Designed miniproteins, single chains. Designs and how they scored, part 66

Each design is a single chain, and the fold is of that chain. pLDDT is the mean over its residues in the fold that is shown.

## One batch from the design tools (miniprotein)

Design m2438
Fold by ESMFold2-Fast:
Structure m2438 (fold): chain A 94 residues (1-94)
Amino acid sequence: SMEEIEKKIEELKKELLEAAKKAIDQLARDYNFSEEEVEELLKKVEEVLEEKTKEALRMSKYIPVEEALKKFEEEAEKAIMGLLLEAMDRREAA
């Protein structure tokens, strides 16, 4: 059901956000990110998670629940990793 899918996506979203916060905190210590840079990066992660949530809920109407959840997790993790790598690359270029 849609309600069951929404609940599972929200649980995954919360787990991914918590993992991203820990990773960003560690990167901020290692690369000396400012509070503003940390806040901007967290905002981008939240925006990505919201976009991927919306996309997964839309796709869940056309594909099996397990496939929608797997696609959400894989695409969200890839996008978050991309944001973290981009932030690190900007520090090396500076």
Scores: mean pLDDT 84

Design m2439
Fold by ESMFold2-Fast:
Structure m2439 (fold): chain A 87 residues (1-87)
Amino acid sequence: SLGASHLAAAYLELVAADIDPENAAEHFRGFVEHLKRAWELGAPPLSPEEAKRLIERIRHYLDTVDLSPEDRELAEEVIKRLEEELK
């Protein structure tokens, strides 16, 4: 599905952020945008284990990457949605 394609693209952006730290902020933005688009397009829900791992990873990027206020807000929005999957 198109949603699954965006989910795959989101994970590839996370890999890119790790491999290409010079451009980590841009890759992290791509991750957030693709993940939100995947949800809009009805991608399958993440397992609680995957959701927890993504929350930990996103918080690590918020602490270590110099993100714009807008990108930081998008990341926090994604964390809130992932936390709802754990309830």
Scores: mean pLDDT 80

Design m2440
Fold by ESMFold2-Fast:
Structure m2440 (fold): chain A 90 residues (1-90)
Amino acid sequence: MISDLQRRGDQGDPTAYNQLGRYYFQQGDYQTAIDWYQRSIQLDPNNAVAWHNLGNAYYQMGDYDSAIQYYQQSASLGSSSGQDNLNTLQ
């Protein structure tokens, strides 16, 4: 199943890479989650959800400056979740 998500992402499905990132995020492996979210964004840089999830991963790692940057990117693409997290971080 994880190998299926990786194969789908390798075939150009940004949603599959974003799902891989969420899997590792839920396991507490934030660095691996970041790698998969970044690959999702490389396929679709307008994916507000992937930018938001990248911000969440950096927030969990204590890198608030990077989290703010990625929440701002998500918010600029129309994500209310990105805007809400940005407002929380100031």
Scores: mean pLDDT 81

Design m2441
Fold by ESMFold2-Fast:
Structure m2441 (fold): chain A 70 residues (1-70)
Amino acid sequence: KTREEILEEAKKIGDKISEKAEKLNTEKHRKLLLEVSELYKKLVELYNQKADKKELEEILEKIKKLEEEI
């Protein structure tokens, strides 16, 4: 994966969590949305700082773990 593809995949997962949070409106889903938003913010910061692809992939793996909790 490219650095851009990692960022795009993370955004897609965030969008899915956001959609579930809006639809189900539970505290659990709102918490997942907050956590994915913080991880995405960190991912964007690392991307802007020209961080290694491996560091971006580590954040993406954490985001994927949150997707599993939906």
Scores: mean pLDDT 81

Design m2442
Fold by ESMFold2-Fast:
Structure m2442 (fold): chain A 74 residues (1-74)
Amino acid sequence: SSRLQQLIEEAREELRRRARELVEQGMPVDVAVSLAAAEAYRRYLPQMETPEEREQLLLAVLREGNRVYDELTA
């Protein structure tokens, strides 16, 4: 479980960093967040060991994407 939590935290951090970088490069916030979320999910998906872990990763990426979108559009 600690391994899964660490990987999910890394995926969230990567999404946040990437979305901010894309917005700084002039990408619209919705496009930047969507691309960053897709990239984070795709990168960490092969490291998931069970269907349950894959579902947790997907939900975490979706929640973090929504959170980052809200922060960048506030």
Scores: mean pLDDT 89

Design m2443
Fold by ESMFold2-Fast:
Structure m2443 (fold): chain A 108 residues (1-108)
Amino acid sequence: MEELRRRARELALRAGVASEEELDRAEANGLTDEQLSGLLVAAAMMGDPAQIEEARRLAEELGDEMSAEMIELILKQQEALAQGDLEKAQEYAEEFGRLARQRLAELS
């Protein structure tokens, strides 16, 4: 688990979704695996296909099925757009939005 958390942190830094100072402060305040998975979703939203696949795998290994599913939907949407399948891209975007709203409701 410690190595998985470190890899998630490094991906968040590379994707530019968090600074070292922000992550150090979060860790000092008890950064959860769920919060790390949230950073992985944010990293995937930056749109680098290699980062999306890495983020999906790390979220799965951290045990956050919802974050892993959200990241998979980002990857599927990008694949559909690359193929010119606008209908499938829209379906994946709508499902992502549904899960994102569900996650926000759970955190509030």
Scores: mean pLDDT 80

Design m2444
Fold by ESMFold2-Fast:
Structure m2444 (fold): chain A 75 residues (1-75)
Amino acid sequence: GLDKILEQIKKIISDNPDSVTRQDLVDLIKRLSKSEYQRLDLLLQLAQKEGSPQSVIQQLEQQRQQALQEELQQL
């Protein structure tokens, strides 16, 4: 599940901090995500772990909620 993917990403960062860029993580999240909601959820969790500004976290939370509503409308 999503939790297992996040645990693997965290381990990769912890084991190889000098070899993994922010862009590499974004590309990996995009590749592993099946939906826009999952992509935004993973980006939000990454931003929280990195200590991103509250404004960035709030914007990602808002985008994630919009993506969830869009997906629910397609059901």
Scores: mean pLDDT 72

Design m2445
Fold by ESMFold2-Fast:
Structure m2445 (fold): chain A 61 residues (1-61)
Amino acid sequence: SRREEIRREAMRRVREEVERVLEESKAEGLSDQETLDRIGRANQRVADETRRRLEELEREE
């Protein structure tokens, strides 16, 4: 279903964002705390976007 597709895409995006943040943080020499803060912000953005997309889908269906 479209809802399942959105959820799968969100999970993929979270994995990609976490991997990207970890690589960038390692390259920049960031502390563990700074790395965790960046991961938290990235996850929050994906969660907010995904929630909005799912709400829009339910409104249209």
Scores: mean pLDDT 81

Design m2446
Fold by ESMFold2-Fast:
Structure m2446 (fold): chain A 56 residues (1-56)
Amino acid sequence: MYLSLEEEISILLGVSVEDIESIELVKREGLSTIYKVTLKDGSEKLVSVPTGGIRF
């Protein structure tokens, strides 16, 4: 089962999808892809997303 990239990042950051202003791919690192996420409050975060998606 796979979520959209926005949904995966919202779960990882504990924010709503609507709070995400933009997502930028920074680099691929091993088993993860690193994204730069800009939130609507102006904060920026680096998020490591597993290549196979979030595993519960």
Scores: mean pLDDT 74

Design m2447
Fold by ESMFold2-Fast:
Structure m2447 (fold): chain A 79 residues (1-79)
Amino acid sequence: SLDDEILLTLADMFAAILKNKFGQEEADIAREAIRYYLLNGDKEKAEELLSQLSPEARKTVKEFIEILEKDRKKMEEEK
């Protein structure tokens, strides 16, 4: 839906920031982890992907997932 498309756009923007700090490979893994976590609901697969990241990148991605999950819940509650 539109909300899923907005989440994907935000994930892509965040992946661009990660690319600048950590490189393309970690940015691609992070984007995939965000998709599995938030859009597919496959938290197990997301955690597997996150384990491939450096500790600093993993922490940054987890914090971003928490922000997006909180924002998605607020959007659903405030409609």
Scores: mean pLDDT 77

Design m2448
Fold by ESMFold2-Fast:
Structure m2448 (fold): chain A 77 residues (1-77)
Amino acid sequence: ALEELKAEMQELLGRAGQAVENIKKTGTEEEYQKALKLALDASYKAVKSYQLGQQQGPQYAVEGKKYLEETLKKIEK
C-alpha cells in the first residue's frame, strides 16, 4: 500500500523530470522555467503528502499521487 504508492509517485516524478528535460531541449526558456517550477512544486507536495500518509493514513499519499498525475499532465500538454 504505502510502499506501492511511493513507487508510483517516484515513477511520476521521474516522468515529470524527463518532460522538463525535453522542454529544455525543444522549448523556449520561458516554457522550461514554467515546467521546472511546476515539477519542483509537485515534488515538494508529493513528499509532504507521503509523510502525512505515513502518520495519518494512506489517503493522504493517494491525494499526493493524484496531484502528481494532474501536474504531469499539465507539463506534458
Scores: mean pLDDT 80

Design m2449
Fold by ESMFold2-Fast:
Structure m2449 (fold): chain A 65 residues (1-65)
Amino acid sequence: EEERKELAREIGETLRAIGEGIEYALKVRKGELSLEEAKAEVEERTADLSEEARELALRTLEAMA
């Protein structure tokens, strides 16, 4: 079923995007990375995701950092 496969892919991308954003936001809060460095790392790590998922990852990082 195409709809289920598409939904699973979108959920997977969303969870990965949020996870990367949270992970790097925590690194910024711990003083391990600057916000600028964390943005660059998140952008590189999510380069294979959709534009929407990458934007979500960066917004999550900025909101939680």
Scores: mean pLDDT 82

Design m2451
Fold by ESMFold2-Fast:
Structure m2451 (fold): chain A 78 residues (1-78)
Amino acid sequence: KLSKEELDVEVKLALADMYFALGDIAERQGKKDEAIELYKKAIELYREVLNDPNASPGVRALAKERIEEAEKKIEELK
């Protein structure tokens, strides 16, 4: 079972994934400014996961990939 520290990382990752998904939905609806804001929020949370010492190497790799994807989305929307 996950420790409290590992659970906190998983919760942050899930929240980041939710903001990323909301950003994608907003982008598909043509809400560019809303999409950018949601992707930025996802990046903040993914960076917290990436810098958390309790995050596994696999979780860090996933967070890094998601940050790169979200940053690319923001640039494409500008």
Scores: mean pLDDT 83

Design m2452
Fold by ESMFold2-Fast:
Structure m2452 (fold): chain A 48 residues (1-48)
Amino acid sequence: MLSEILERRKEINKAMTDKTYSVEELNERERQWLDELFEKAKAEAEKL
């Protein structure tokens, strides 16, 4: 779970640097990633 969050952040940072994604795609990915991040953090907190 935590490793997934770290990998997701790294992927987004790399996309920004390499200009692999359009602005629209990057915004959509960031929004989806933030939503997933919040859900994952909530689920992990409930397990603790």
Scores: mean pLDDT 65

Design m2453
Fold by ESMFold2-Fast:
Structure m2453 (fold): chain A 90 residues (1-90)
Amino acid sequence: DLDTLLRPGPLLAELLRLLGLTRETYTLGEIIEALEQYIEASGLLSPSDPNVADLRGTPLGEILEVDSVDLRDRDGIAELLLKSSTPVAS
């Protein structure tokens, strides 16, 4: 559920802070949107498929512990963010 309220883990929180996101908690959808903006701004999208990001050697790849992400796989991205964050009661 994109409305799930999450507290980012320390490394993810630092990345979000560099993007101007300084709150303690965010919805899952807000975090996904911020990361999509980071990926596009950092030029991490594959030239052959604009829905796939290469995260190898990037801070985001280290935080999520993955080499790539398919931006169309919202459930997969949600699972990675849940592993890098703590769900909080609304």
Scores: mean pLDDT 80

Design m2454
Fold by ESMFold2-Fast:
Structure m2454 (fold): chain A 61 residues (1-61)
Amino acid sequence: SLEERIESWKKRLEEAEKEGNKGAVIYATILLAQELLRQGKVDEAIKLVEEVKKKYNFKNK
């Protein structure tokens, strides 16, 4: 059930990204990251945030 919850949030994030809805992407990312952290999957949570940061166009100055 916990793995299914992660997979469900991943699908929601993927759908939001395909639709180009930044608000939905950020929201799904936060909730997915929280679920990953709750399950001790820290590296996956970090990777997720980094991937969304790239999508958000967050560059070095």
Scores: mean pLDDT 77

Design m2455
Fold by ESMFold2-Fast:
Structure m2455 (fold): chain A 84 residues (1-84)
Amino acid sequence: GFAIGAVSIKKHEARGGTRGTAVAAAAMRAIGLAVEGEAKEVIDEGVDPAAYEKALAEAKAQAEERGSGIAETETVAVAVVKLE
């Protein structure tokens, strides 16, 4: 089992020296949002790829809606946590 969450963060928090936020930064890059700095591969082989792809698609759709109507300084990060 695993948990997948999408979190709104400020763009500058996902940018530059991203070691502590590497998964979030990589997820932001994967869904095509502007992120600067180091990013690592988000996909863990232990995670169900179908559920992960669904979470990324939902995060991208939410980010596009937010980009149209909310602050430009905000963006969405996706985190995946394996439970077992």
Scores: mean pLDDT 44

Design m2456
Fold by ESMFold2-Fast:
Structure m2456 (fold): chain A 59 residues (1-59)
Amino acid sequence: SIDERLARLEEEIAKVPDKEKQLELDVELGMIRIMRAVGMPEEEIERRLEEIEERIRAL
């Protein structure tokens, strides 16, 4: 679920050693939470989550 993905990403971002990169990812995750709260389509939210997941994987 989206809730499970958000929680997992929050945990993963907190473990990122590069503090500047951690802050960037945390800001982006915050934006996704706002998008979800204002009723953006689920497909768009999932796409944004995949983008963050790929960026964390690339670190």
Scores: mean pLDDT 84

Design m2457
Fold by ESMFold2-Fast:
Structure m2457 (fold): chain A 79 residues (1-79)
Amino acid sequence: SEKAKELLEKGNEYLKQRKFEKAREYFTKAYELAKKDGDLELAGQALRNLSMSYIGLGEIKKATDYANEAAKLYFEVAK
C-alpha cells in the first residue's frame, strides 16, 4: 500500500499540472497495485482520480465509467 500511495501522490502532482496523460498512467498503476494489496480505500481514490483525469482528456464516457466503479467500490467497503 505504501508504493500504491506513492504512485497516487505522483499522479496528483501531474493532475495539478494538468498533465492528464501522465496523471492517468500513474493513477492506473496506483489502482492496480492497491487492488493487489487489498487496499480498497486507495483503489477507490485512484478510480476517482482516473475519472478526473479522463474529464481533463475530454473522455467523458470513460470518466463516468470510472466514477461509477469508484462508487461501487465505496459501497462494497461500507458493508
Scores: mean pLDDT 85

Design m2458
Fold by ESMFold2-Fast:
Structure m2458 (fold): chain A 83 residues (1-83)
Amino acid sequence: EVRELVEEGIRLALEAANELPDEIEGAMLQLSAAVARLMVEKGEVKEAAEFLLKQIKLFEEKGYTTPKLEEARRLLEKAIELA
């Protein structure tokens, strides 16, 4: 179920934001997850997954990674493939 994968990815990204050592980067990840959630509420489920996945990859490129963020990325990639 594509929506459930995206919602779980959003949940994990929000939890990962609290684990980031930089409070500003954590707040930016929370904002990205909130935007993705709004997109899901509007029925833009695939677009939400694509948006949040791009944001997560940008955080990873900056050197910010957690097990929850890696799991969120995996779920969002699966959601995009199934959508």
Scores: mean pLDDT 86

Design m2459
Fold by ESMFold2-Fast:
Structure m2459 (fold): chain A 57 residues (1-57)
Amino acid sequence: MEKAERAAMAAALAAMERHGPDDLAAIREAVTKALRDAGASEEEVAAVTARIRLSPN
């Protein structure tokens, strides 16, 4: 999962830079796409996207 997590983090940062940190929908979409492209399971995608609500970092 480490490679998928790095891809998700990079996608989240890019989405925040492009759409702003308050556009959680755009951030979730970018993270979901990056995780799926990296071969993550739907359960891993759901767990990561749920965390985006709690950590506005």
Scores: mean pLDDT 71

Design m2461
Fold by ESMFold2-Fast:
Structure m2461 (fold): chain A 101 residues (1-101)
Amino acid sequence: MKKALIEEADRLVKEAERLVEEAKTANPLLRASLLVQAAGLYREAGELYYQAGDYDKAIEAYEQAIRAAREAAEVGSPGLQILALHELHRAKKNLAKVKAA
């Protein structure tokens, strides 16, 4: 059911937004960890919006995932930087797919 996918995606976006807000006042290591988590949640939300046929919201979610992942890659430990770059790659690939649809 498309409505249930959108409601789930909206919930993931709200959780990701909370993590991004918490990251603003966190130390660099915690900030990177929170931003990696937020990037993953935005990407999952984008995938759900895409499945529901809401391409505009899918694009917005993937763009937020890209922003969070880029910031995490700049401030994290080497391990968190690898995770951030992985989320960045996935979000960019998904964004390109939606824009081609």
Scores: mean pLDDT 87

Design m2462
Fold by ESMFold2-Fast:
Structure m2462 (fold): chain A 69 residues (1-69)
Amino acid sequence: MSAHTAAGLLAEGLFSKKPSVRQAAAAGLIALGPEALQPALPRLVEALQHPDEAVRQAALTTLTKLLEA
């Protein structure tokens, strides 16, 4: 699987109802490093606007870590 495809799938995981899945998705995106930012960005922006606070927090933390890395 390409890093681009992996980043998209991991970003989708941030929308999961299960905290363990959201944590795994965030960790996976961070592990891919800053190159994951561009392919994940559209889904990360949507997650920041999500009605579930836990989804918004996961997206914000992931985005911040990718920008710092």
Scores: mean pLDDT 79

Design m2463
Fold by ESMFold2-Fast:
Structure m2463 (fold): chain A 104 residues (1-104)
Amino acid sequence: SPAARVEAAAAEVEERIDAILDELGPTREAVEEALRVIIEMIEALVSDEAARAELIEDAEGMARQIVAELEALKDAPEEERRARVRAMLRAMLDHLRGRMLEHL
């Protein structure tokens, strides 16, 4: 079903986000790579052009907020920055997954 495909893709993207953070650390580059992976998921699963464009715009806005928060945390220990960025990226994925399920 379309819903099962969204759930499976979201689980795969969650694992990829963890791998990205392990490789790149809590960095702007990691957030940009995670955004790219999330956009790939949206493009693969959302066939409606208007809904796809709105979801991509929402994802880009959320990624900008995560980068701003990461800059605010620049003097925090790396372990805290990593935990915060991971939590924010997972919240972003969860939000977009919910929106995708409404627009299938």
Scores: mean pLDDT 89

Design m2464
Fold by ESMFold2-Fast:
Structure m2464 (fold): chain A 68 residues (1-68)
Amino acid sequence: MSAEQRELAVRVLTEVLGVPREVAEEVVRLVAEEGDEERAIELLEEAGVPRSEAESAVHVVRLLAAQG
């Protein structure tokens, strides 16, 4: 994943889901670097994001990671 794609993913998570930047950065790291989608979903749920929205967000981050 490029730095620009990573920043885009972080901004979407912070601006659309309203999660703190540190949570968004950890979600991107878990998906793009570790492939741990379930832990990323759980982290978003702990931040107040409904599971269905968390699953959709993680799917988008995974697609962005696959392009970089």
Scores: mean pLDDT 82

Design m2465
Fold by ESMFold2-Fast:
Structure m2465 (fold): chain A 84 residues (1-84)
Amino acid sequence: SAERYHRLGEFLLLAGFYDEAIEAYQKAIELDPNYARAWNNLGLAYLNQGKYDKAIEAYQKAIELDPDYQVAKENLELTKRKAG
């Protein structure tokens, strides 16, 4: 399920396996494109790899899906400051 891939991504992200976390989050999103939390966490994995533009796109998608997603908004602002 999308939730199981998302949880796998969270464990991989915590362990520092960023490429594997990205793959797990992408699979979660393929199963549920409206999974705002998976989009936010995909952004975190990209941020940890220094892929700021991809991180920004992922956070923006999370906010589009959930406009009240405060964590994604904070992550977006911090990442924009790193990219500029």
Scores: mean pLDDT 91

Design m2466
Fold by ESMFold2-Fast:
Structure m2466 (fold): chain A 72 residues (1-72)
Amino acid sequence: MEETIKDIEELVDELLANPSPVKFTALGLLTAAISFELKDEKVAELGNKLVRAVLAGDRETARKYIEELKKL
């Protein structure tokens, strides 16, 4: 799980620098995978909020949700 969260963090940084449809799809799949593994509604909500923050280019909000995921 920690390794997957790190992969999400790296992918978010890449997407905030250079948006890519393929990388957005990868981010969605990684957040869905963590949500499925943990069976936690809060994780699903955090994943959705993170994807929307990245899509909006909101670095600070995206960083906040990554930190919340790291606490799981």
Scores: mean pLDDT 78

Design m2467
Fold by ESMFold2-Fast:
Structure m2467 (fold): chain A 87 residues (1-87)
Amino acid sequence: MEEIEKLNKEALEKGKEAVKAEKEGKYLEAAKLFRETARLAEELIKLYIEKLEEEGASKEELEEIRKLGEEFVEGLLKKAEELEKKA
């Protein structure tokens, strides 16, 4: 849980930096930060799924969470691609 909490904090800080860079018109920097946020989110989701599996979550529940996590990460990566095109 402590590792999940640490990654969650890191992801939030990177996301905040990404939004600030975008607002300042630093599109390439913002894109890089959104990609880092996506990487941290992917790792966080993986650890969260592992924790739920250890706690006895069903295969169906784990798959649903995985899909939601993939959609979230894809959203961040698409945002980064849009920002790279604006730079």
Scores: mean pLDDT 84

Design m2468
Fold by ESMFold2-Fast:
Structure m2468 (fold): chain A 119 residues (1-119)
Amino acid sequence: MTPEEQREAQAALLIELYVFAVEAIRAGRLEEAITYLRTMRSILATLGLPEEALELVDEAIRAVEAGRRERAIELLKRAILVAIEAMEPAQIEAMLEAARRHGADEEVIRAIEERLAAL
């Protein structure tokens, strides 16, 4: 794998983990959700994405721990929106393919599509 292919794979994994985290939060599997969120935070840091996105994931973890499911989902969605603003086109394309494959919510899919179209 080239470093570029590795970053694309990490971007795809990020949106997959987002989908899994949202599903786990909605199902009340909060410990599982926290595991996904911690992995997402690590990927955001590895990709050099904005500190704001990492902070939003940290707030989402605290919301999950407090049982604030809807707040956690809102914070997590915002973290993805912040992250895509700093991504390279190939990373955004990889995220879009993964978002469609794993059934991400329409709002997130539209945001990724709009960001890619603006590049």
Scores: mean pLDDT 88

Design m2469
Fold by ESMFold2-Fast:
Structure m2469 (fold): chain A 117 residues (1-117)
Amino acid sequence: SEVEEYIKKANEYMKKADELYEQARKLAPPEVQAIGDALRAETKKKAEEVSKQDPELGKYKGMLVYAEGYETFFRGLAGRMAQLGNEEAHRFAREMSDYARKAKEYYEKALKLLEQQ
């Protein structure tokens, strides 16, 4: 279905964001890794809480919240890395944010179709 295709594309983009996160994490000092890990954990927790609120659509709403959190977090990180002159970390953070944004767009398209049924 069109919903299944959108979810598949969104999941593929989130996988790309996660792969880039692991690459960026290896370049980060321990204190920056700890901040990133804490923000990632909080984003997952928020997504899980949202997923429990709606028995039919909660899973998809949770996925959207997770992707939105990733986009916002990595966009903020990209701005900070640019200010510090770390071009490689800035590039990774920007690419992660871009993939999370694409995932968010596909989760939004899937959710709109599901809500119209």
Scores: mean pLDDT 81

Design m2470
Fold by ESMFold2-Fast:
Structure m2470 (fold): chain A 81 residues (1-81)
Amino acid sequence: STKSLLEKAIEYARKGDLEEAKRLLKEAAESAKKNGDTVAAQLAEEAIRSIERHLKEGNEEVAKSQAITLAEAALKAVEES
């Protein structure tokens, strides 16, 4: 489910495994789109873009923090849908 994928993405982001977090966020975004959860999909996609941008800039702690914040927002959007 989208919720389970987002929960796993948050766990991997907290562990600092941003590559696995990004993979799970991509699956969560695709799942959310199929279910019509457009807000959750957009937040998960923004989390992916944020990880990519900040890692490219060498800001791993910012990448991690933003990934967690946006993934948690996506999870709330799914729960409120």
Scores: mean pLDDT 86

Design m2471
Fold by ESMFold2-Fast:
Structure m2471 (fold): chain A 77 residues (1-77)
Amino acid sequence: RVREVAARILEAFLSGELPDDAEYTAAELAEMFGVGKGVVSAALRRLAELGYVERRVRGGVTVYGAGPRTRELRRLL
């Protein structure tokens, strides 16, 4: 489910499994987490809307990294 995948992605950023300075495509995260690209894309859109991930475009490719709220949470842990 989208919520469960979003929680797993957020936890991976908060734990340092996904470094704050790293950027990933939805396909890379889908392979890493063993889930479908569609559910990952939906989770990433939700997390981006909430400020937990940041969407960027690099050479025409959409990538996602830690958003402002995730970086703040890392400082509080």
Scores: mean pLDDT 82

Design m2472
Fold by ESMFold2-Fast:
Structure m2472 (fold): chain A 54 residues (1-54)
Amino acid sequence: PNTIGTRVFGRGIALSKVILGKELEVTNPEIRDNAISLGEVLAKELKEQIEKLE
């Protein structure tokens, strides 16, 4: 329960780093696609963690 909050915020920080990386990744389409895929996985996991908090 308390660990869930830490996990959710940790995932948020990871997502922020991915977003910041997008400016550099725009030059490399493959890297951009991988970043988008990771973002989708992180969003799905965050949603699952939020549902557990509810």
Scores: mean pLDDT 63

Design m2473
Fold by ESMFold2-Fast:
Structure m2473 (fold): chain A 95 residues (1-95)
Amino acid sequence: MKLSERELRREELVALVRMLLGILKIEEKHYGATPAKEKVIELLEEAIEALERGDLETAAEKLEEAAEVARAAGDEELAALLERLAERVRELAAE
């Protein structure tokens, strides 16, 4: 059983989502808040909480919802990044 490797990968995903959350909060401070950006930030905070408790399915769903919000707001680069993070969480859940 590779439980230690799974835990390390989960911690890496938490760190990546926290880094993205930090970037988005900096952007909000410099470019102003929008309802879409606020919703993405909220969903990323919920995804981090889910990842920290080991709820990979909920974490993936929150990242997927955040990607849809970003895409609807016209931020295709953010949407693609969030979709890739969700895929990585889904891959970890399948291991």
Scores: mean pLDDT 84

